Designed miniproteins, single chains, continued (5). Designs and how they scored, part 98

Each design is a single chain, and the fold is of that chain. pLDDT is the mean over its residues in the fold that is shown.

## One batch from the design tools (miniprotein)

Design m19402
Fold by ESMFold2-Fast:
Structure m19402 (fold): chain A 97 residues (1-97)
Amino acid sequence: EKEKRLRELEERFRELAEELGEVSEGGRKMIERLLEVAPESFALALIRALEMELAGDTRVLDAEEVEELLNEAGKETGKEGYTLEKVKELRREIAAK
């Protein structure tokens, strides 16, 4: 189960890294760092949100969904507030392309 999720995350990240060649190098490094520290469930949801942003979809994770994911990440990493800030920076980097 966890191995399957990690494989999916690696495949999704590779695809995003190719697409993110159009955004700043700093933005790409931020994504790498997020995937290294976030729990698998949060990382998977983040990748899904990034795919939506790249596709030009106007629907993204709402505030309640983000808070639930941050709560899970906080239990494992203890970085809820900082994780939210990283998500905001990531969205800004993608929007800047």
Scores: mean pLDDT 50

Design m19403
Fold by ESMFold2-Fast:
Structure m19403 (fold): chain A 65 residues (1-65)
Amino acid sequence: GAKKLQEKIDKEAKKIVEETGADYDLVKALLEDFFEDVGDEVSSSSEAFKKVFNPAIDKAIEKSK
């Protein structure tokens, strides 16, 4: 549901910000876009997540420069 999706986004965004130093708002927006496209039940360890989300993280890092 929507509450679980927001909790998942917040958790994943916090981890990415901690590991990369990227802007939290940019990472959160990218995660919202990603889960809107592939569904909120997709695990960050799944092949679909890795294939789609890694390029999005690279863009977030570039924008936070």
Scores: mean pLDDT 65

Design m19404
Fold by ESMFold2-Fast:
Structure m19404 (fold): chain A 82 residues (1-82)
Amino acid sequence: DRRNRLRIELEILRSLFAMLKSLLKRIYPKLKPEEQKEAEEKIKRLDELIKRIDELLNDESASAEELEKAVREAREELKELL
């Protein structure tokens, strides 16, 4: 099932975003003020990405096309964060 494969891909991407968010929060108190502002913006972006993935994963009616688009967008975001 294509939808099942895409859901697995989104779960992996979600886990990577959650790990990045946890790492940013852990190092946050050790950062300089200018770096803290950048980290806050990245954490906010990661929260938005995780929320969108969670909404799609909890939507049993989500189409394969919607899931595929979300996978592509999440991969692009991950590439920009790394």
Scores: mean pLDDT 86

Design m19405
Fold by ESMFold2-Fast:
Structure m19405 (fold): chain A 95 residues (1-95)
Amino acid sequence: MLSEEVLARLSELFGIDVSALPPEQQAAYALFAAMEGVLRLSEEEQRYVAEQLGISPETVRRLISGEIKPTGKVQRALLPAEVDYGIRLIEEAVG
């Protein structure tokens, strides 16, 4: 499980209640935030994210480091987080 602290931070970053999302979507938001360098995930949280997204923990680590790019199902899973983050940055910049 993602910690309450991580879920609260994600909700702040994306401007939505991430804790209300299904676990697979929570994991996608956490991975996106970690890839953007705006959140740090523990090794336990990285394993949890990997399980929810159906990928290996090594794949999660490499996505976070930028060694590989998300493809196929993972890229699609990250799209809502990418859109919400973009909207939040625009809203923060303009007021």
Scores: mean pLDDT 82

Design m19406
Fold by ESMFold2-Fast:
Structure m19406 (fold): chain A 79 residues (1-79)
Amino acid sequence: SLEELLAEIEELLAEATELLKQVMEKLGFSQETIDAAVQHVKDLGAWIREHVKTEEEARRVLEALRAVIEELRRALAEL
């Protein structure tokens, strides 16, 4: 269902946020910059919940988020 796909998107956004924090911390970004980046991801999540209205759109967002998570995991492993 669309509701289940949106819930998966929320889970992946939370995972991406945690990985992004870890990558930014290892790269020496300030806490202010990290907090701003986290807030932007939260704002994106709110936008997705408001604008993604079909299962097809939700599946495309999930695929994009999985790709982002894989890149963040790769970046973190190389740090």
Scores: mean pLDDT 88

Design m19407
Fold by ESMFold2-Fast:
Structure m19407 (fold): chain A 84 residues (1-84)
Amino acid sequence: GSKMTEEEKKNFGIALRRAAKELGYSERILNLDPDNLVTYIKMEASVLGPDFARRLADLVVKEYEKLVDVSDLQKQAIRLSILP
């Protein structure tokens, strides 16, 4: 996929935290830096399987769309950044 800009990375981190909150993760996990939160969630997804990873990716895209107007290509790039 295309390299994310610094602004896209910030918005991705916000969207990821919101998606994790909707999935019921604890405040301890939600307070991780975005990079550490991604690492934690990728580990969880590798255990819980591809359907969990897809659900998470869809929630992140949904929250990201609330912050910025995104193309289908950008939505796919976001999904691929979450999948193992």
Scores: mean pLDDT 73

Design m19408
Fold by ESMFold2-Fast:
Structure m19408 (fold): chain A 94 residues (1-94)
Amino acid sequence: SKKEKLLELIEETRERLESLPLHPEVLGLAQLALDSAEEMIKSGESIEKIIEALENFRKHLEELAAQHPELRADVEAALALFDELIERLKEIGE
């Protein structure tokens, strides 16, 4: 049940991400982050470790926006979804 809820949350976040008109580089990095989180959930990693991995991907998205200012709006849209995902993961982990 808990594992199924986590996987459903990742899939919901993926669908929301794919509905946004994101630059392919931003979309690709964000999708990689969700794929990584999905594998961690399937392997039984702790929610704390999954959050840590997502926060590392947040940092990479922020670095991408710093290097390519033209991608900033798309990065901010993806980061907003990641922030919501991390908060919902924290709630499930309690």
Scores: mean pLDDT 87

Design m19409
Fold by ESMFold2-Fast:
Structure m19409 (fold): chain A 90 residues (1-90)
Amino acid sequence: SPEEERIRRDAELIAEGKHPNPVLREIGKLIVEEEGKDAAYRFAEALMRLVLEHGDQLPLPELFRRAGKEAGLSEETIRKVEFIFLQGVD
């Protein structure tokens, strides 16, 4: 579907460190550095699905935490992801 294609494209851009959102770009780069490109793709895909399903109900840090757990990221990497999000990038 067009919605699934959009999710896949956004996930690929996050995992490649090319997303137009600078926060998601830095998060993608961090995960690639810490745990590899496959882990970054799993995280990004999980995040895009969770935003679609729960974005109106759950705070964004909780969505990042859930996506990290689903992707099999280490607790340390998940904390670093949350830190980047909380600081933001201009």
Scores: mean pLDDT 81

Design m19410
Fold by ESMFold2-Fast:
Structure m19410 (fold): chain A 60 residues (1-60)
Amino acid sequence: MSFGEKLLKEFEKRLETMSPDEQRELFREVMRKLHENVSDEDLEKVSARMQKLLAEKEAK
């Protein structure tokens, strides 16, 4: 798996055990790591997926 894919899976796993405030802080931390370590194309794809996961968790 790519670095972005590993971060996305870890993010999704951690979201299940975190409060909404912790989820937002985790999102910021993962986005920081993505900016440093992945291509712009992968950044946009992983970022969009993470945003969708956060929205789904807030709606449920």
Scores: mean pLDDT 75

Design m19411
Fold by ESMFold2-Fast:
Structure m19411 (fold): chain A 64 residues (1-64)
Amino acid sequence: SALVERGRELARRAAEAALAGDGETATLLGSHAVILSEQGGDPAAAEENRELVNAALREAGLPV
């Protein structure tokens, strides 16, 4: 679905923001990514999005 695809794109951008040291943008985009995948009816994609962003935050040394 378009919502799931947009969620994955936002999760990727959130992970990029985290690796660049921008934890605030990473958390905002990451939360939105999870919501979009849940609204798209794909809880597995929502969990993948959450873990992708959390892994990037951990790698960057930022709060999860």
Scores: mean pLDDT 88

Design m19412
Fold by ESMFold2-Fast:
Structure m19412 (fold): chain A 90 residues (1-90)
Amino acid sequence: SLEEILRAIGLALRAIGDGLDAERTGDPRPAIEAAKEAIKFSKETGDKIAARGAVIAAKSAIKVAEKTGDKKALEEAKKLLKEAEELLKK
């Protein structure tokens, strides 16, 4: 539906934006939360636009977590990246 497409675009843009914010601030949390929400929507709807946004956000979160030495955020972000990439293959 049009509503699902617009929501998917919004979630993808937010995930990209929160990924950039994470890289700017050194806090991976906004990118992790945005990736989680985009993955949830993609799982519920089969949408791949939100899943692509989640990949971008998860990669930003990995980069930030590696830079800051946040091992818990790194493991969470790696799991989210794997989930988002699997959604893109289905």
Scores: mean pLDDT 88

Design m19413
Fold by ESMFold2-Fast:
Structure m19413 (fold): chain A 72 residues (1-72)
Amino acid sequence: SFEAELRELVARAEPEAERLREQKRYEELRRLIAELLRWAAQHVLATSTDPEELAQARALLAKVEALLEELE
């Protein structure tokens, strides 16, 4: 499921994200988060045939766009 794939990605990224946060490498942290969210949404859009998952992925892309603008 989309949730399971996203959870696995987040779990793999959490140690690195925390390391970057502790080192105050905030631009790299922002980039990591944005890239992960973008990947998750694009992956679902490319691989899923579930209308609900596709709708969720499109909503996630919109949130990623808003997040990137807010982090400018």
Scores: mean pLDDT 76

Design m19414
Fold by ESMFold2-Fast:
Structure m19414 (fold): chain A 84 residues (1-84)
Amino acid sequence: MQEELRRIAVRGTSRALIHVSEGDLDGARAEIARAYREESRVLATGSPEQQEAARLAEEHARALEEGDTKKAAELNKKLVEHLK
C-alpha cells in the first residue's frame, strides 16, 4: 500500500508540475485531484484509519476540482495525520 501511494503521488506531482510549467494552473489542480482520487481508492481497501484517510482524500480531490484552495489546505492537514 505505501509503495502504491508513493507511485500515485510521484506521478500526480510530475504531471501537475508539467501543467504549472505551461502556465496551466487548472490542469495542475486536476492532476493533483486525480492523484487524490487514486489514493482514496487504494486507502479504502485498508484499515479503518486508512478508510478515514480515503474519505479525506476524496474530499481533498473535490475541493481541488472546485478551486477551493482554502478547503484543500485544511483537508491536506487532516490527510497528512492519517498517512505514515
Scores: mean pLDDT 75

Design m19415
Fold by ESMFold2-Fast:
Structure m19415 (fold): chain A 65 residues (1-65)
Amino acid sequence: ATIDPKNVVGEVDLPGGLKLVLMKDGRVYLVDKNGNVLKELTSEELEKLSDEVKKKLQELLLKAT
């Protein structure tokens, strides 16, 4: 998957140097510490995230509006 920086809403840091990249279209990508895209998260995978991470993603959406 190609990440367009202009469509990035923001990022959430995860343990182990991983991060989530939130896109304007609602897609979320898992990225490693070197900026490599590991995968796109499905809706099911997003539901399995911790409440703290979900809250941070919601706060990024609010700041983008």
Scores: mean pLDDT 77

Design m19416
Fold by ESMFold2-Fast:
Structure m19416 (fold): chain A 67 residues (1-67)
Amino acid sequence: SLERQREIMELSLELHKAGTDAETMKKRMKEILLEAGFSPEQVEEFLKYYGIDLSKLVELLREKEAG
């Protein structure tokens, strides 16, 4: 599960490097967080506070798996 989450984040980073727009990036991050078990409300709050912060996304997913 953790390895799969890392692969999805790497794909999201590559999409960002390729000039993918902010709305598409937010949509991908939303999909990743929902798949990790966060509620839609929690996902919207994350995007509101952190936006397209892939490092923060990694931290949040790690915390979810650890606790």
Scores: mean pLDDT 69

Design m19417
Fold by ESMFold2-Fast:
Structure m19417 (fold): chain A 71 residues (1-71)
Amino acid sequence: MLPSAAEEGADPALLAAVVELGVAEIKAAVYLLQGDVEGAVAVLEEAVRRVAAVPAVAAHARALLEEVRAE
């Protein structure tokens, strides 16, 4: 289980993937606020590729991409 304490001893690859997905979610939200669903999809597709090495984060990124594509 992930510790609830500070990022002491956290996996740097997992942290990098979480940050990448977080940034992509913000970018996608900005595109959606502008009515640019295609731009939001492109940002999330890039995020899925960038976090592919971390399966748990990649699965979450794919779920977000599928939700945005349903718009």
Scores: mean pLDDT 76

Design m19418
Fold by ESMFold2-Fast:
Structure m19418 (fold): chain A 78 residues (1-78)
Amino acid sequence: SQAEAEQKLQDIITGKEKVTEDEFIAILTGLDIDKDGGIGVETLKVLQRLLGLNVDGDAGENTLQALEDLYKKYVIKT
């Protein structure tokens, strides 16, 4: 569920656990409210809140950079 994906992302951000690339992708997919395989506005707002960014629902440079930084810092690169 979205709530479960949100909790997992929160646990990563707080440093409780590192995740695999597949798990990270699963978390992002779980946040996809529209279930269309893309990242919708509401999903972006959830990500922005959890990452401490401005909540505008836009996949702008700051949001994408924050996601990339999360990936590099907490995702185990195979």
Scores: mean pLDDT 69

Design m19419
Fold by ESMFold2-Fast:
Structure m19419 (fold): chain A 80 residues (1-80)
Amino acid sequence: MIEELRRRAEELRRESERLREQGRRKFDEADSIFKRNGSSPISQKRASSLIIEGGRLYGKGVRLQSESDRLEREARELES
């Protein structure tokens, strides 16, 4: 039981890290586009799209991290 909670928390933590890293890469791409040609309407639209995608990925990652933290706390409470 506790072992299953810790294993699930570990899986969620890894998935969270992966998603947040993917989101960060999207933000980095958007920043690069903006710095290179931020005045272009096409570049602005591309950068905006990447920011939206990055935000979705990062947000999902943050939620999974919160779930992982909750399961870790629950596991600790069961066997202090």
Scores: mean pLDDT 84

Design m19420
Fold by ESMFold2-Fast:
Structure m19420 (fold): chain A 85 residues (1-85)
Amino acid sequence: SSLQQQLLDLGKQADDLIGQGEDALENGDFDKARETLEQLKKLRDEIWKLREEAKKQGDDGLARQADGLGGEIDSHIRYIQQQLK
């Protein structure tokens, strides 16, 4: 489905942003880490919006996949926030 393709694309974007955030923290580039954090938050919100759309369409499997990905991104957001304190 188009939603499944969107979720796969969002997952690839998440992997890229997580890597960028980790690299920024490793290099002490805290401005880049904060920028990446804001991008991850927007991406998480898009994934959760997709989760709700999947639920409306009765695609419980896709909704669970989106929930899992959103939760994984949220854990990385919390990690970056902790490192920036």
Scores: mean pLDDT 89

Design m19421
Fold by ESMFold2-Fast:
Structure m19421 (fold): chain A 80 residues (1-80)
Amino acid sequence: SVEEIKEEVEKRLEEIKKELVAKSKNPEAVEKEYEELLKIMHEQIEEAAKAGLSEEEIREGAEILIENIEKVLKERVKKL
């Protein structure tokens, strides 16, 4: 289900967040960036489902999205 895809992606992003928080000089700022990116991810998954994409297509898109979010989060954390 779309809900299971969201949970899987959230779990993977949370692990990335935990690693960055542990290494950061500003853990609260890292958590705020994570929350913002998580919201964007959820919105994109919901829009994909609304557009009629299959669960497999949504999963493939989510893998690419996780990779992109990790890069963005690491880039933003460097500025903190």
Scores: mean pLDDT 78

Design m19422
Fold by ESMFold2-Fast:
Structure m19422 (fold): chain A 113 residues (1-113)
Amino acid sequence: YLEEVKKLIEEMKKITEEVKKKYEAGKLTLEEALEAMERIKKILEEIIKLIPKLPKEEAIKLVQEAKKIVNEFVDIVYEFSLTLSPEDQKKLREAIEELSKLMKELEDKVSEL
């Protein structure tokens, strides 16, 4: 399970790097941002399921790494949202709130170990 969680964290990092690169190039679209959000959300849901199967020390370290990646991703998407219409800003804010909820669930799972 440890190797599986590490691979999932690497995938989130790759998604974040792809989104950052497109944002810096001025080529990020709303659809791409929402797709990246959904990909990160699915990965977080899988990590949440696997965390109870890990040793506590490893779970703490991996969740801390996941939190750093998700925070960087959210910061990029938030900055991108400020360039959009009010309607599109609302869509991205709702997606960011869902990611924040999943991160809290992940942290709660680690605290229960």
Scores: mean pLDDT 86

Design m19423
Fold by ESMFold2-Fast:
Structure m19423 (fold): chain A 78 residues (1-78)
Amino acid sequence: SMLDAVREASEGRLPEELQRALVEAGKKLGLDTEQLRAAARALAEAIEAGRDRVAADPSLHPLAQILADGLLRGYRER
């Protein structure tokens, strides 16, 4: 499934809520599974440097959601 692909591509580096948000945003943008894998890897790498901060601070979850949406939009518009 698309969610399983995102989980595999993120290698456990993304919170579950962000994985689900990425799948829903990708479905809305009409991305295929491979495009979602690429987006998940890029997002996971971008967040990994700040992973502990994102995980520890719930107020950063809205920012993570905005970053996920922005990344998927950029990927779609390429």
Scores: mean pLDDT 66

Design m19424
Fold by ESMFold2-Fast:
Structure m19424 (fold): chain A 77 residues (1-77)
Amino acid sequence: METVEVTIRDEEDARKFAEKLVEMARGALRDGDPDRYEVVITDTPPPLLSPEISRLFDEMVREVEPYERELAQRRAG
């Protein structure tokens, strides 16, 4: 199991990390190995809080959450 941590500095970083997390989640589902990794959404550190970055984080959560939920269901089933 590998933990993926995300630190957002710029809008471009946010997009890259969101895309990578979604790709990882999809890969685990496709390969049938839901325990290969664990996706953890971490709060942005206080020095780097901005409205734009927070919004991008929310978008990332929306994209990743369905896959995370599906992985959890596979573990239960």
Scores: mean pLDDT 61

Design m19425
Fold by ESMFold2-Fast:
Structure m19425 (fold): chain A 78 residues (1-78)
Amino acid sequence: TEAELRALLEEILSFLESIVDQLDKNPDLLAAVQAFDARLQALGDQYQAAKSEAEKRAVLAQLRAAFAEFKAKVASLK
């Protein structure tokens, strides 16, 4: 739902804010953030283009998976 998307985007923003001070010190972390931002833009476009609730739910699931992978990547980079 739109409320689930909003809550997820708020969680993503909070996570990014928590690591912003580390970006200048770690080029691999900056690269990971840039890759994730590109993925968010692509998934956002897919969500906007979705014509059914099933398609929107599928994109939300992909966004959740991408965020989980991003958090794991950030943890591996310290």
Scores: mean pLDDT 83

Design m19426
Fold by ESMFold2-Fast:
Structure m19426 (fold): chain A 96 residues (1-96)
Amino acid sequence: KDIDLLSSLSKEQKEELRELYLKAIDALQEGNTEEAVEYLKKAEELVKEKAPEATNLIKSIENLRKMAASEDEFDREIAKSLLAMRYSVLQIELEK
């Protein structure tokens, strides 16, 4: 039930999601919150279109987008840290 977050995505879709996460991290690092939110919207749309059954993954990206859009600097720093962690997980998954 909860163990299958990434298995619903193809290798190509995982690579695209990883790239979108990296772009969102870079945008947040540069203070470009609008760009970060746009990349996270694209990530959310990708998973909704290609793997709608991955509901936990979709919700997790939605929550990251909301945190990245927050006026609270602390929420944006948490979003950046969580994105970096998820980027690392996708990198490991793609290198198997």
Scores: mean pLDDT 79

Design m19427
Fold by ESMFold2-Fast:
Structure m19427 (fold): chain A 88 residues (1-88)
Amino acid sequence: KTLILTDGKATTSDGTTGTANVKVDLETKTATITFTSDETGEVKVVKGEVLSLARNEDGTYNLSVRADGKLILVEDLKLTDDESKIKL
């Protein structure tokens, strides 16, 4: 099962912030993150292990991923592309 999550606020363990779109594979517990830096506008794609995925009261998601030795926290992700398949 795959989730497509968009427009999240990303913070890395080294203090970098940005916007992230994420593809989560729930079976392998992996995520592919497309990160856009707030400071530079640089787009970086990283793949890592999902440490946690939690649904917020407003229907957004918070995701923690370990990728290339860094922790990435993505907050307020919106379930967009698979909404019609996953939600009633």
Scores: mean pLDDT 77

Design m19428
Fold by ESMFold2-Fast:
Structure m19428 (fold): chain A 77 residues (1-77)
Amino acid sequence: DRAALVAQAAASIAGAARKAAELGLTEVTIDVPAELFDLVVEALEAAGARLVSRTETEAVFEIEVDGRRVTFTVRAV
């Protein structure tokens, strides 16, 4: 089920965002295979990330965790 995969990915990304905030990181870039790009974008939106900008190969999101803002850049490779 695609929705279940999106929910699982969202939970994993939320955990990563929390760890990034705990480490004081404000920007994170992740490279994903082009075939997974849409799934990762959906997972970030499901995790409560705000979409700032999107192209065919790049999406920039903001996630707020424990009062800290983390910027996630997702690139299709």
Scores: mean pLDDT 77

Design m19429
Fold by ESMFold2-Fast:
Structure m19429 (fold): chain A 56 residues (1-56)
Amino acid sequence: MTAEEAAEIAGASREAAERGVRAAKQGNGHLAGGYLASGGGTGEKSERAARLAYEG
């Protein structure tokens, strides 16, 4: 799934989703769930968007 699509589904910004995907693809996928949550930092929707984009 694209970062834009993930952001729309989660009701968060596309920027938050893209940041999560970028961080995960950078090789930090060992702690994907925790890393994306930390990267989003601001709230549940941003974390969900980043997670969906990473998993898609």
Scores: mean pLDDT 59

Design m19430
Fold by ESMFold2-Fast:
Structure m19430 (fold): chain A 69 residues (1-69)
Amino acid sequence: AITAEELGGALTAVAGSSAGARLTAALQDVGGSGIAHPDEAAARASAARSVEEAGPEKVQAALDTGLGI
């Protein structure tokens, strides 16, 4: 499960490192390559559920941290 805190921390670390830039590029390639995975909708549903369980307050805090505001 992906938590809002882990996501925010990872994005902050990613922004400052070459390894993080490569990870971001790989994730964008998977999402933007047009490769249809039959389980992609299920994976997205699981991720959305985990974020929803974290609650909107924690998600908002992670976004504020990631935006640098």
Scores: mean pLDDT 47

Design m19431
Fold by ESMFold2-Fast:
Structure m19431 (fold): chain A 78 residues (1-78)
Amino acid sequence: ADTKSKLFQAGFALADAFGDEDAKRELEEAKKAGDQDKVIEILVNLAKKYGQDAVAAILRLAKVPEDAIQNILQQAAS
């Protein structure tokens, strides 16, 4: 399965779980554009806002590769 598709799946699941309508809108726009860098940016912002452990758990559930998860968490820690 495409990593980009898994990132979007995780992003929408997180936005729904946290009731984040702004993140959901940004994800819809990024999906229409096919913009993987933008979905990573949105996931970094979700990790900063809601916590790295919660975001990492959903990314792993969505089967996002561990290297991509670690990249998102490192960006969120800065």
Scores: mean pLDDT 85

Design m19432
Fold by ESMFold2-Fast:
Structure m19432 (fold): chain A 58 residues (1-58)
Amino acid sequence: MEASEALKKISEKVEEGAKSGQEALDSLSEEEQQKILQALSEHGRRVREESGRQRELE
């Protein structure tokens, strides 16, 4: 799952009445929560690797 897709899912739940990102996550299945957190973590890792010039991700 892409980080942008993960953020969009959270935003949709907030628009549906969730008062925080945590409430939005809690309204999703455990599997979807894990995918969202993994996508965000993966994105952060890629940005750090790019900035550190250790490796470019394709």
Scores: mean pLDDT 68

Design m19433
Fold by ESMFold2-Fast:
Structure m19433 (fold): chain A 58 residues (1-58)
Amino acid sequence: GEEGAKKAEEAARNARAAGGLTGYGGAMQSAIDARNGADPEKAAEAAKEAALKGGGKA
């Protein structure tokens, strides 16, 4: 739904901001999943995980 799509978009944006290049994969995955009608919550979770892997180092 639209609510899930917004959440996925927010997570993708957050992944880019926090993880930079590392978060890019999560952001792209989130956008693809949301567009294909997959579970947007799962896509958002993946984006967050990508951000944490690359962005939380500092």
Scores: mean pLDDT 60

Design m19434
Fold by ESMFold2-Fast:
Structure m19434 (fold): chain A 87 residues (1-87)
Amino acid sequence: LSLEQQKEAIEGLRLMSRSVTDQMISRMDFPEDVKAQLRALYDAYIDNKEKAQILELEGGDKKKIEELRKKAEEAKAKADELLKQAE
């Protein structure tokens, strides 16, 4: 795949992941404030993961890629912790 095709695929996957995550959270039996926090955390996870993947494809700065991946992992960990506490 060309670089442009790979970037398009990543963006498509991001849009799908956001839609699926929002639908899943909307169907959960949690308070609306908890759902809002989960949406924000999963959005941060998806966005930072996408930015890291695109930057890596572009041959960007490894340190910036690592920082974005770390932010994604931290957001995911916080979302997982919130889910455990809400259950």
Scores: mean pLDDT 82

Design m19435
Fold by ESMFold2-Fast:
Structure m19435 (fold): chain A 100 residues (1-100)
Amino acid sequence: MTDKQKAAVLQTAISINMAGVSYLLDLAKKSTDPDRQAKYLKDADGNIDAIKGLIAELKKLVATSKSLSDEDKAKLQAFIAKVEQKVKEMEAQIKQLKAS
């Protein structure tokens, strides 16, 4: 597997987990049962932890790769920055919903 292929796999995994967090947050917001809401928020926290691990792997790949072009590295760094911002926004939403 090439570093470019590894990056694509990590980006796909991040995107899937990001979609999972969005879905769980929507379910939590619509839930009228506090116990069910708490379960959705716990599952969302688990997906965020998975995203953070995948971001760390992608950062390491960008830092250590000898085969990725400077353009590919710049695009991956931009992707990481965007995902990290969205993760912070999602974490803030989870915290707000837990406090309600």
Scores: mean pLDDT 90

Design m19436
Fold by ESMFold2-Fast:
Structure m19436 (fold): chain A 61 residues (1-61)
Amino acid sequence: RSLTFRELGERIREAIEAKGLTLQEAADRLGVSVGTLERFLRGEIEPDGATLLRAVDFVGL
């Protein structure tokens, strides 16, 4: 299964909107700061393994 970090960022954004969460609430669920989450969503940085696993779980994959 091939999922790019860009696609993961798009899925995270959609999941935040679908769940009615704020960026702060989403960041708390992923165990990162809001600034780090924003960088993931922009594709500026790649998440580490632990954050990636939490993000995959968060979007329901």
Scores: mean pLDDT 76

Design m19437
Fold by ESMFold2-Fast:
Structure m19437 (fold): chain A 58 residues (1-58)
Amino acid sequence: SMDEKLKEQLKKLEEEYINEDDPLMQEILEGFIRMLLSLLGYTSEQIEERLKELREKR
């Protein structure tokens, strides 16, 4: 399904984001993660919470 494809792309972007050390690239990846989570139907509050979790994994 589309949701399964989006979730797989999200997983890859999240892994890239956690391992990225360049601040500019982090901001770009964060933007893509926000868009993908929005397409999956998450609220702005849920998106911010997810990004916080990802930052804590660095």
Scores: mean pLDDT 86

